# Designed miniproteins, single chains, continued (4): the designs that were tried, part 104

Each design is a single chain, and the fold is of that chain. pLDDT is the mean over its residues in the fold that is shown.

## One batch from the design tools (miniprotein)

Design m15600
Fold by ESMFold2-Fast:
Structure m15600 (fold): chain A 95 residues (1-95)
Amino acid sequence: MYVVLVRLRGASRATAERIAAELEAEGYKVTVHEVAPGEYTLTIEGAKSLEEAEELAERARELAEADPEVSGVEVTIIDLDAIREKLEAARQAHA
């Protein structure tokens, strides 16, 4: 599966929770984490393909940029299954 990681700067907790709620309404699992005052990370889980993850990344960016309070948005797509599989295989192949 793919995870979309969204980092917000100059954002309020209310803005982060609002973005999370909109994506959760679409059936995705969203975790909000406060990294520093005004800086939040949203972890969006449930994308089944790279194309779906790219669409989620664009949507999350649009939702964040629609809020004039937000001063910065960074979006990263992570293939957790591919990363976990490679780490597990590397560890067990010559443990």
Scores: mean pLDDT 78

Design m15601
Fold by ESMFold2-Fast:
Structure m15601 (fold): chain A 84 residues (1-84)
Amino acid sequence: SELDRKLKEARRLIEKARELVRQVLAQDPSNREAVVLAAEVLALESELYFLERNPNVTIDQVNALIKDIEALLKRIEELGAQLK
């Protein structure tokens, strides 16, 4: 279903965000901005976890989460670029 595709997309994006913030922290473990971004990744992973288990989840809710994850991804990529 379209809902299943969107949930899988959200999962793929959050996994990418987690991997990228892990790489930033591996390069600079004391970077305070990276620590904050890691906490935000965890918060969005928690939101996805609850949406995946909600039988009444809507496409609009998943799309809103995807937008939040994409915004976080851009912030992580920008920080990573500054450290390279």
Scores: mean pLDDT 88

Design m15602
Fold by ESMFold2-Fast:
Structure m15602 (fold): chain A 86 residues (1-86)
Amino acid sequence: SDEEAEKLLERAEELLKKAEEYIKRLEKDPSDKEAALEAQIELGMVKLIAGVVLLTNKQNKELQKRAEELLERAEELERRLKEVEA
């Protein structure tokens, strides 16, 4: 349902914020393997949620846009994470 998708997107926003906090922690200490792993897990969950909404809520243009924006933000954080891990 659209209401359930909206709650999933809200959860994904929280996970994205946690991923950014772990990336900031990793930027201060590049040897922090726990921060790297947690950031990867959180970003993976965000991308999964966005993908599910994009597949299941095709007729709701607002939810599609929110899921696409969330996916773009997650991909930007993934690039930032990979730069720190290099």
Scores: mean pLDDT 87

Design m15603
Fold by ESMFold2-Fast:
Structure m15603 (fold): chain A 60 residues (1-60)
Amino acid sequence: TALYSELLRHEVRELVAQGVSREEALRRVAESSGLSVKTVRDIYEGRAELTEAQVAAMSA
């Protein structure tokens, strides 16, 4: 969903703002959400949105 996609983007931005590299931020968000790095990168770059099934598979 759009809300959870924006939360993923926010998490990546916060990690980068804290000095984490973009590549490392994408990996951490992917690991914590159970998504692939490619999926998180596509969402972060605005190329994709999270599906309801992907949201249901993520850790609360």
Scores: mean pLDDT 76

Design m15604
Fold by ESMFold2-Fast:
Structure m15604 (fold): chain A 102 residues (1-102)
Amino acid sequence: DRAARIAAESARWAADAGPLAALAKRTSEFAKELSKKVKEMLEQGATPEELRQAIREHNAKHGLVDTSGLTAEELRELAARLAESDPEQAAALRLRAEALAE
C-alpha cells in the first residue's frame, strides 16, 4: 500500500528529527559556554594545541564525542555504544554514518 509506506517513512523521519533537534539545542547551549571559554583562553595567550585540548575536554565533559576523522563503520559502532546512555547523540551519529556511506 503506497499510502501506508508514505506514512511509515514520514513517521520515521519525524522520529529521527526529534533526537537531532534535541541534540542541536543541547549542542548550541554548550557551544555558547565553549565560545566564552575559548575567548578567555585566547585573551590569556593560549596556543592552538591548548585550544584543541580544551575543546575536546569541554565536549567530553558534556558527553559529546569527537567524531572528526571517523569512518561510517566507526560512527555506527560508536552510536551502538551510546544508544542506551545518549540516544540523541546515537541517532545523530547513525544519520551521519548513513550520509558518509552514500
Scores: mean pLDDT 71

Design m15605
Fold by ESMFold2-Fast:
Structure m15605 (fold): chain A 67 residues (1-67)
Amino acid sequence: MDYYIQIREEDGVLHITILDDNDEVVESFSAPSAEEIRELAKELRKKGYPEHIVKGLERIADHVEKR
């Protein structure tokens, strides 16, 4: 099963959604801090999510931290 990360910024608030290959929402997070995103990445790695999702979240966390 393939997953992808959808990022939406609305009124300055970051929304992160993880969807499966059928465009069904699996996980959704609003206004996460860089630390919360990194915690999520570790949790999803433990759940067996693909590396591209884990690395994608780590990259998003790095961008949030640089703001």
Scores: mean pLDDT 78

Design m15606
Fold by ESMFold2-Fast:
Structure m15606 (fold): chain A 90 residues (1-90)
Amino acid sequence: SLAEEAIRLFREAAEAYKAGDEEKALELEERAAELARQVKDEADRLRVQAAALAAGAEVAEALYRETGDPAYREAAATLRAQAAEAAAKA
């Protein structure tokens, strides 16, 4: 489904970012967002939203490990909480 494809692409984008391929990460994230926009079912939209937020949290966690900037730690915690909330509503 479009939702399953978007979820996979968001996860792949986070992995590409952690591997140091920022260009590929951005391309995958943009493709995932385009597919996510086409998802109409509420439960599927919430699952895609949870995956996108979780992917963002992984990127923020990686940036915190690289930079030590507490803003990334706070962003990761917020995104993880939002991802859990979206998943619970799906």
Scores: mean pLDDT 87

Design m15607
Fold by ESMFold2-Fast:
Structure m15607 (fold): chain A 71 residues (1-71)
Amino acid sequence: GPGQERDKKGKELSAKRKEEIEKLKEKIKNDESLSVEKWAGLMLHIMVLELGLSIGTEEELEKELKVVEEK
């Protein structure tokens, strides 16, 4: 099969990203005080994490998007 060794590591990363995505979605739902800009930034962060689950190298992009989330 294609990349069985990468597949094991990819599953671990995918599980972590999926949990992070769920936590971000819960933050958005629970924080009614979020501004439109903060909300949009969190949604973009989620989308990049979801794309990263497909490409497997989203970590660098994730670091930059944390700045948006923290604002």
Scores: mean pLDDT 63

Design m15608
Fold by ESMFold2-Fast:
Structure m15608 (fold): chain A 79 residues (1-79)
Amino acid sequence: SSAASSARFAALLAAVAEALARYASISRGALVDYLVRTTGASRAEASRFVDQLLALGLLLEDADGRLYAPRSTGTGTLD
């Protein structure tokens, strides 16, 4: 249902934000694994969600192939 999809999307977004707060940058594989563990989403669902965030510009990829949030907040140890 649409409500369940919206709740899952919100949970996946929160998990992405949490992972990036902890790691500043993260590989795609590690992010997908983190999403599966924290939200209970399937690997396919988590991977598709990461693709969607990249397509929307809500995630960026650095020169080393690591994913990060497109904001001017400093790198290093985040909450």
Scores: mean pLDDT 76

Design m15609
Fold by ESMFold2-Fast:
Structure m15609 (fold): chain A 90 residues (1-90)
Amino acid sequence: STLSAEQVEELEAELPAIREEIAALSDEERRARVREATDTIIRLLPDSSAAARVERARAAAVIVAAREAGLTAEVDAALERIDAAVEALK
């Protein structure tokens, strides 16, 4: 199972908007978005559907945009939580 060409195109079209949105937020709002994105990735880890993969990719884009905006500590904590959740599924 892989993302369809349509789903990839839709996701790629959303990435610049996600980056622009995160760049415009305050640090407090960026922290909230990173927490929401982290929770979404962890919740959807057991779901192998294409829709879940698209949602995880969008959430990952939020985390990347937050790191680019300077939220290194919060992103590091988010990645640690995701890694722990992935390990728990083994």
Scores: mean pLDDT 80

Design m15610
Fold by ESMFold2-Fast:
Structure m15610 (fold): chain A 78 residues (1-78)
Amino acid sequence: SMLDRLLEEARRILETMPEDEEMFEKILDLITEVSKNNSDDEVLAFLEELAEWARELGKYALQRFLEGLIDALKRLQE
């Protein structure tokens, strides 16, 4: 699926790039793409998978950022 493709791309970015501005910009672009074409539940699932992957790779700034987005999205959904 498109969502699976975007998850694989995000995983590749996290595995191959340092935790810097360029990596954050690429991840934000993917989140934007997911948000345009998917339900809130699918966006949440994407962000949760990405946050877990960031944790496993020691990318803690990205993990905290993604957890903040997850919390914000949950609050904005009613």
Scores: mean pLDDT 84

Design m15611
Fold by ESMFold2-Fast:
Structure m15611 (fold): chain A 87 residues (1-87)
Amino acid sequence: MAAEREEAARASVEAAREAIEEAEKKVEEAEKNGDKLLAQKVLSSLIPSAELLVIAAAVDGAPEEEVRELRERIREIEKKAEEVLKK
């Protein structure tokens, strides 16, 4: 049903955004403190979880531009976490 699909897509997008926001907070904390273990947790746990939620949002019919923006945010988090680990 159209309404149920729209609600599912919206819920999946919101879940993905929440996961991305959590990963952003944790990577910023890792950068401030030089916390390589936290950076590794972001890369190995928080990013994969957020990516699965973005895939769910895409499957549920979220707009391509919104999915792209969410994936770009994940990519920036990944870069920051990798930079913490390289120091």
Scores: mean pLDDT 83

Design m15612
Fold by ESMFold2-Fast:
Structure m15612 (fold): chain A 89 residues (1-89)
Amino acid sequence: EKIEEKINKAAELYQKLAELGVAPEEFRDLSLEEIKERLKQGVERLKKALKAMGYSDEEIEKIVEEFLDNRIKSLETELQKAEEARKAA
């Protein structure tokens, strides 16, 4: 539940960055649902890698939540800078 909410928030931030022309090229032409799916696939790959390294399911959930929180914070910072740059232009 918390992980899905964080994925949805990150996807919305990527879409806003795409509207401003500053998203990574791989996300610029994607719909919100396509961005969510790409992020879900990325999270699943991360979970599989962590499990292969011997982490427990509880440890994996915590690592994934921390990873998503850090990503969301970075995206919010990038969005704020892009919006301020647009206002200054």
Scores: mean pLDDT 80

Design m15613
Fold by ESMFold2-Fast:
Structure m15613 (fold): chain A 109 residues (1-109)
Amino acid sequence: MTKEDIIRFTAASLLLTGFLQEFKLALDQGKVDQSRRDELVDELQKLAKQIVDHAKEILEDPSKKDEQLSKIQEAIQKMKDLIESVSSVLKPEVIEKLYETLKVILDII
């Protein structure tokens, strides 16, 4: 793993955290019920953490790549399904930035 890969991974992880704030704001502006908004934000935060944590395990021990990659792919699919469920309140540009960030993480591991 190169120094550039570590920098790119760190940057992508921070962008993923930034997306969580944009997502929360979009749900609030879309007038999604408080209870539903809290559930969606909590689930998205858990999925984002799972993606980052499993990716870190691959970076620390490449022998775990096959095992951890399947978990990352499952978490990404669940995240996409969640985003699709509220796509009407999200700007296409915000969704595109999220998918580009996820691609950067996958390209590094």
Scores: mean pLDDT 81

Design m15614
Fold by ESMFold2-Fast:
Structure m15614 (fold): chain A 59 residues (1-59)
Amino acid sequence: DRIRELIAKVAKPGEKINIEQAVQVLMDLGYSLREAYEIVSATGKTELTQDELIELIKK
């Protein structure tokens, strides 16, 4: 699962992901910086669980 491998580069299992880390994962998946920030900022959160980030990437 490529998404979980990319998450593992920025956080250990069970750790929350901050906005910068979430943006990096999205950019590694092919999103632009603007698109990545737009997706993450739409959550209104400063930190995401790994499952929340996976739900955002569901496309």
Scores: mean pLDDT 78

Design m15615
Fold by ESMFold2-Fast:
Formats: sequence, structure tokens, C-alpha cells
Structure m15615 (fold): chain A 61 residues (1-61)
Amino acid sequence: SMEDVLAEIERLHAEIEDEEELERRVLGVLMRAWDAYPEQEAALNAAVEALARRDRERRAA
């Protein structure tokens, strides 16, 4: 489900400290999710970018 996709991405943000590895892993999940749920692509992308922005701010502090 879409909730499972978002939970997986949030888990990757929590577990992976290397930004390049995190980006590669999140992109892989997103590519599969876009194929499975094309009508939710915009909402999924917005949620993922919000998570990435929050994580980036955390790492910059």
C-alpha cells in the first residue's frame, strides 16, 4: 500500500546516515511506487521531499 511505501522511506531515513546511499535507496523505492500507484505520484513525491528536507535540516544542524 502507499502507507507501506511511505513507512519504508521513513525507515530508510532513520537507518541510513550516508546521504548518497539514502538517496539511491529512496529513489529505488520511489521508482517502484510510481509504477504501482501513478495517480498518487504527486502526493508521494511531496511527502518524500518533506521527509528529505527535514532530514537535511537535521544533518546540517
Scores: mean pLDDT 76

Design m15616
Fold by ESMFold2-Fast:
Formats: sequence, C-alpha cells, structure tokens
Structure m15616 (fold): chain A 95 residues (1-95)
Amino acid sequence: SKLEEAREYLEKARKTGDGEALLKASRLVLEVIQEEILKLPEGKEEVAERFRKAAAEGPEALRKLAEELREKGYPERLVEAVELAAEIQELVEKR
C-alpha cells in the first residue's frame, strides 16, 4: 500500500506541481526501500550503500541499480521502489 500511495502522490506532483505531494511520495518510497532492505536474508549493508551511492549520482544510476537488482532476483517491491526513487529525483531536477 505504501508503494501505491507513493505512486498516487507522484502522479499528483506531475500533474499539479505540488511540492508537498512530491515530498510525501519521496518519504513513502524511502520507507519501502528501508523495509525491503531489512527483509533481505543477506547483503543488507551492501544494498543500502549501493542505493545511497546511486541516489547521489542521479536518476540514471538509480535506474541502472533497479535493473541490476531485478536481474539478480531481488524482491520486485524493492526494485519498483528504487525505480520510483529515480522518477521522483528526475521530476525534482526538471523544476
């Protein structure tokens, strides 16, 4: 439900330019990423660090990370959350 809520807030931000909706989408996505990383059987710190590095580099790095996580069989909810993080960051940069 948090991912669906994040998508709804992101779409509102895209249509209206509402910065509060964009902030809410960002917070929900980060919560999902944290929850999914904590559920991983191993490599939690490595995935968390890779996410931090990709987020610092930009939307393209986040999309590449999501693709690599999907190829390696990571949970789809984690992959979708990282993809949403890229979309949120891209929308911020276009403002």
Scores: mean pLDDT 87

Design m15617
Fold by ESMFold2-Fast:
Structure m15617 (fold): chain A 77 residues (1-77)
Amino acid sequence: KVEELKKEADEKINEIIKEGKEEIAKLKAEAEKASPEERKKLYAEIQELADKTVKEVVDIEEEKRKKAAELKSEAEE
């Protein structure tokens, strides 16, 4: 039960990180070919994307922890 939740959360986290890295890599490649003004915009987008990816991972980890704690509490009753 808890193990299934952990595995599902870990798989989602890995997918989010992979997708985030791929998008960041694309933006970095565009930034290398871009003008200074466009590069500044692209780096801002990279930073936002990185922050969003981290936030999504943290949210999933927190949700997993809360769910596991609830299940543990219910099982002990």
Scores: mean pLDDT 79

Design m15618
Fold by ESMFold2-Fast:
Structure m15618 (fold): chain A 96 residues (1-96)
Amino acid sequence: GVEEALEGAKKAEELAKKAKSEELKKAMLDAANGARNAAEGGRRGDLLKAIGGALKAIGGGWQAVLVGKKTGEEKLGQEVFDAARRGARGAVRAAA
């Protein structure tokens, strides 16, 4: 639920510290911010906010995968995307 979204956000923020590319770091932080917004929506029972945050988390995570492939950091981008997907799913389920 909400804890999964917060854990996903924290993991994305920690992984962003390892990014060599500023473009990748930005995508990873966008995913983290989306996960935090999804968690807040889930905590408040605000389904629209949880969905909006979840979409931003998944979008940022997908961008991290694409940028990671370009910068040679594909595994790092994939780990962020996986964390974003798990957190987004948990937050939306908590809000519904």
Scores: mean pLDDT 81

Design m15619
Fold by ESMFold2-Fast:
Structure m15619 (fold): chain A 91 residues (1-91)
Amino acid sequence: MEAERMAEVEKRLAELRPRISEMSDLEKAELVVELWGIRNSASEELTERAKEAVRRAYEAYEAGDEAALAEAEKELAEVVAEMEREAAALA
């Protein structure tokens, strides 16, 4: 249940806590998505899709590709909406 998922989030954070300050912005963003997915029992498919969208947005931003960034932002918005809908159904 939710309490067990929160315990899993806490365990993952404890493992990563010493390295969080050494993580890149992309790695931190991916971690936030992973922890949100665990906490809200989001499907693995949606969680992985959200991580990929974040990664594509970051790569597009670094490359200065405005069109690719806009497409990645659209994909991220869509997957976040699906994750929120899934979380609401489980709450």
Scores: mean pLDDT 71

Design m15620
Fold by ESMFold2-Fast:
Structure m15620 (fold): chain A 70 residues (1-70)
Amino acid sequence: MLEEIYQELKESAKGAVELFPEIRPLAEETVKAMQEALETGTQEAFDKAAEMAQRTAEAVREAAERAAAA
């Protein structure tokens, strides 16, 4: 589960930044938060990283739908 989340975050951040440069700061913060969580190993840090990942995913979805509508 943790490995899957980490892999998804890395791939999402990389692809999202290439497709939607506007979300680069948010994607970078999410990946950084996950890396910190893996380093510290605290549940609080993992929960925070997951919340940030969700926000990044929502932003990417909105950007993609907006681009498709244009």
Scores: mean pLDDT 72

Design m15621
Fold by ESMFold2-Fast:
Structure m15621 (fold): chain A 78 residues (1-78)
Amino acid sequence: MIDEEEINKIRKILAEILKKPLEEFMKLSLDELRDILAEIGDALTESLDEEAKKKLLKLLEEGATLSEILEFINEHLK
């Protein structure tokens, strides 16, 4: 079970990444948020440089939370 704090962190980070109002994401369910991540996830990861991609893979291997992964991507976007 993902707690409400984790879901709210995901919503905030997605709003920042996509340059959209937070209110648009507050209306979405966790499943709808996952659908958005599936659509844009490849594009977001491909926008990272090679060093950031290696660090992202390490985070995924170590079982980082979805909000931690998204925050890492947001910090390393050009």
Scores: mean pLDDT 76

Design m15622
Fold by ESMFold2-Fast:
Structure m15622 (fold): chain A 78 residues (1-78)
Amino acid sequence: MDVELAEKLLVFAESVGAGAVAAALKELFPEARDPPPSSIPPSADMDRVFLAYLREQVPELSEEELARIEALAAELRA
């Protein structure tokens, strides 16, 4: 996945409260710009919904990249 797509997904994840997924994306793509602060509190439910969205709606993500995001988001939720 390229840095530009990572930045777009970071902004989207933060805007919907998928905070662990947003943190995972930043960790995996440190060159991506920080998303603007969100007033939406982070939620594990939104992390699950956003991961489903990535799997179904973002064909540019490989299964390997999705697995890394899922694993890191799970660690960051703990």
Scores: mean pLDDT 77

Design m15623
Fold by ESMFold2-Fast:
Structure m15623 (fold): chain A 55 residues (1-55)
Amino acid sequence: DEKIEELGQKSIEASKAAGDTMRTGTAEDSSLALEQANAENMRNLKEQQELRRKS
């Protein structure tokens, strides 16, 4: 299912962005990026689970 793959890709991208910010950004930027990535990953995971339940 393309939607499930897209949600997985978004989660990977969010985690990657947080990791990159933690290496190169300030502590404040890193904290914000990590919170945003976690929120995005939780949203994508919930939607992905709902899509899998339909399949």
Scores: mean pLDDT 72

Design m15624
Fold by ESMFold2-Fast:
Structure m15624 (fold): chain A 71 residues (1-71)
Amino acid sequence: MTEEERKKKIEELKKSYQKGVDAIRKATDERIAELKAKGKPQEEIDAVRELGDAQIESLKKDYENEIKKLK
């Protein structure tokens, strides 16, 4: 792999990771807003937030593993 190819892969991974995080946060916030509008209990809101945080953590681990393959 060339240095230029490595740089491109790292940039693509960074962009994919950031887009993924932004998408999860947006979906989580929209779902929480829906639950609040419907008067759902705090436990359901907390569960949605916890799920979103878990998805971001999983995405971060995948991103870190892919970066390690390029070192």
Scores: mean pLDDT 83

Design m15625
Fold by ESMFold2-Fast:
Structure m15625 (fold): chain A 72 residues (1-72)
Amino acid sequence: SLLDLAKELVEAAAKGDGKRAKELAEEIGRMLGVDGDVVTREAVRAYLAVKAGVPVEEAARELVERLKSRSR
């Protein structure tokens, strides 16, 4: 699901796996018709939230909501 891909993206970013994070951002961007750069910026926001103590699932859910708002 989109939420599962977003969770993987946030986890990859948190682990410093830049290659996996880029691949997931490009895949999500393609699914939603959103530029990969936009997905990457929102993923950075989600990553910073996780660093500040927000649970990965909550950060991923907010990421999905923001991306859906930009998909039109």
Scores: mean pLDDT 80

Design m15626
Fold by ESMFold2-Fast:
Structure m15626 (fold): chain A 86 residues (1-86)
Amino acid sequence: MVKEEALRIAREAAARDPELAETLRKAAELLLENKEDEDGFEVAKGILLTALRAAGVSEEVLEELGKLSKEEQVELAREIIEITEE
């Protein structure tokens, strides 16, 4: 549910703002690059959540996204990259 809401908002924002689309893509790519580095992953997660906040995702949804498993966060990042490559 929260993942689907975040992806919907990210898709709408990326379609309207090419610079935000690039920011979301770079943040998601950074998360994937750091999936084997615990400290780097936490920093990258914070950057991605900040980009999603800029896209219009609510604080309540962002808090729930931060509680997702590492695997679920990696899947979210992959889906964001796909959205931004359209």
Scores: mean pLDDT 84

Design m15627
Fold by ESMFold2-Fast:
Structure m15627 (fold): chain A 82 residues (1-82)
Amino acid sequence: MNKTFKAGFGGVHVTIEIKDGELKVTIEAKTPEDQPVADLLQPAADYFKEKMKDLSIEEQAKLAEKFAKAVDAALAELEAQR
C-alpha cells in the first residue's frame, strides 16, 4: 500500500510516505532561513518512524495522517503566536 501525506507551513515542508510497510518522512527547508526549523523537526520525525515499525499498514496510515495534521497545526500555531 502506498500512501502520501503532506504537511507544511511557510518555507518548511514535510512529506510522509508509506511504502511496503515502511514509513519515510522527508523534511525540506525551502530557504536557508527555514533550515533551523526543519532541523528541529528531524529528531521527532525519526522517533515517529521508529515507533511505526511494529504497526500494521492500516495503523501506520492512520497515525501518519494524524501526524501530518499535528505538524500542520503546530506550524500554524507557531506563526499565530502573539
Scores: mean pLDDT 71

Design m15628
Fold by ESMFold2-Fast:
Structure m15628 (fold): chain A 81 residues (1-81)
Amino acid sequence: MLSFEEELELLLEMAEELLPYLSPEQAKRVKELMKRMREALAAGDYAAAFEAALELAQILNESAKTNPELREKKEEILKRL
């Protein structure tokens, strides 16, 4: 069982690897959310970290629906976890 912190760190690693497959607008938003997650975790604000993680995961999931390359890369990363 992963800690909440470890789960969020894995999501950040996944987002970093998926950035090249995102549109410029999606990449900008994902980078902003990654920054918010890191800042919230550093502050011990787990609620804010979770909110940012939820939105980040939603963007990645929506992108995977229309981008086969991103979908394949996401599935590859998840198989490594």
Scores: mean pLDDT 81

Design m15629
Fold by ESMFold2-Fast:
Structure m15629 (fold): chain A 67 residues (1-67)
Amino acid sequence: MSPHQLHIQGVGYQVLGMAYLEEGDNAGAAESFRRASDLYKKHSELTGDKKDEDLSQELLKKADAAA
């Protein structure tokens, strides 16, 4: 998977997680935020971008809070 694909999919799962929170689906939100976190972590590993590392950590916190 290219860095661009990892970034786009990460954004997609982040938006999906927020949508699940608005619908009251805490389980769906937690799953989506975990998927987004994993994708941003992989993007950070490929690019060395600390901001993606920080985003990955933030999304893990959102997943834990939603679960």
Scores: mean pLDDT 80

Design m15630
Fold by ESMFold2-Fast:
Structure m15630 (fold): chain A 91 residues (1-91)
Amino acid sequence: GAEKVRELAASKANSLEEALEKMKEELSKLGVEVKSFEVRRLPDGTLLVTIVVDVPSLNETDLRGELRFPSEEEVRQFFAYLAIGAEELLK
């Protein structure tokens, strides 16, 4: 379940992009289909993340989020929390 996404988020052995691709696959198994994600690294060192997800069990499609994070660690944490939310709400 969500534990595997948390382990992927905590592991610094993978680049951010490699971790996010692996988390995307695990999120799909939890009922959150990540249709697209984009990470833009800004000149001030912050990251802009755009994500589009489907949650078919809730009849939600093309849910778009755009969030600014102070570092890569907060991006990893966001995906871990998304997995926890999916596991709790989509039982």
Scores: mean pLDDT 78

Design m15631
Fold by ESMFold2-Fast:
Structure m15631 (fold): chain A 81 residues (1-81)
Amino acid sequence: MDEEMEKLRKEFGEEGQKLIDLMNEKKAPSSFVSNVLDELGAFDKEMREAIRNKDLEKVKEIKEKAKEWIKEQEKKLLEMA
């Protein structure tokens, strides 16, 4: 169980970092960057709370919501170019 939650947290971190890298490559507007960093921070906080509570189902829900949101931001960045 702990290993599965840590794997999900790591995958979220990797996906978030790819989005940050893409923002840097595309020279995204400062307002876009601020919004992304705030939302990634919010997802990270929620995931840490769920892991602390040993709530695997909640960790999975947060991970999927974060993944969908990250994909939406990546699409927006690609459309800017």
Scores: mean pLDDT 83

Design m15632
Fold by ESMFold2-Fast:
Structure m15632 (fold): chain A 87 residues (1-87)
Amino acid sequence: MSREELFKSVDESLLDAGERGYEGLLKDPTNVSSLTLTVMGAQQYEKQGKYEEAAEYYQLVSDSFLKLGDKDSAEYYQKKAEELKEK
């Protein structure tokens, strides 16, 4: 397996995991496992230059952290989403 093939397979797996996390957070915004997967998906979209999708995922992550009572993390991811929307 070349480095390029390895990176592509990792990127695909992270997007699949992120999509499952996103769906999980839509059903239960306090689900920590879904939250973690959604963060991974957001980071993968950002890496691919898909800033609108990354911002959408980070916004949901921020909303989830607010529901969990973690204001600092919520503010961090909300700012991240806003910065990506301006790109």
Scores: mean pLDDT 79

Design m15633
Fold by ESMFold2-Fast:
Structure m15633 (fold): chain A 124 residues (1-124)
Amino acid sequence: MSPLLQFLEERRGILLEIIDALEAKDFDKVLELLKKNIFLSDEQIEKIKAGDIKLIADIIQGSELALLTYLNEELKVFSPEELEKAKALVDAFAAALKAGDFATARAHLDALFAFLKELIEKKE
């Protein structure tokens, strides 16, 4: 597996663990997992501990959109249409998290990472 594909698989695993922790209402575990890849302000930390699912979803959405920007600008993995599809999957994933629909969130996450893997393997 390429280093990029390994990074994406590890990232998918962390996001699945975050969904599991959210479903369990284990916000300390959510915070621990988010801190692995995201810088959080003291205000964000307190809100995450308080169970602000909307903020958690907004942070994850922003982080995933930043990843798509990196893949697009530095690695040129997307056509314009493929980038819009990837963004739509990130938005659908975040919306499912905000709704507390963890089954739908897992499905959109799996669809997103399967799509990213396909595009990256096509360029290798």
Scores: mean pLDDT 87

Design m15634
Fold by ESMFold2-Fast:
Structure m15634 (fold): chain A 82 residues (1-82)
Amino acid sequence: MKEYEELKNKIIELVKSMEKAFDKEDQQERDNIINGNKKEADKLLKFLELAKVPNYKELKEEVDKMIAENEKRYAEYKAKLA
């Protein structure tokens, strides 16, 4: 129970923190936040899927949409910086 709640909170925090990267003027800091948080969130979601936890499907759908949106925005943003 606690492990699931902790992982859920961490995933949500990681995805929300990706948005904070877009307020940073430092390209390296943005890159570290976006790439790092995206990978960690995806890894944790995969773990929850394999663990077959309750309500995982709802969480995955919500987080997947947020990650995909942030990933698309970051790719577009990075292209502008190149």
Scores: mean pLDDT 73

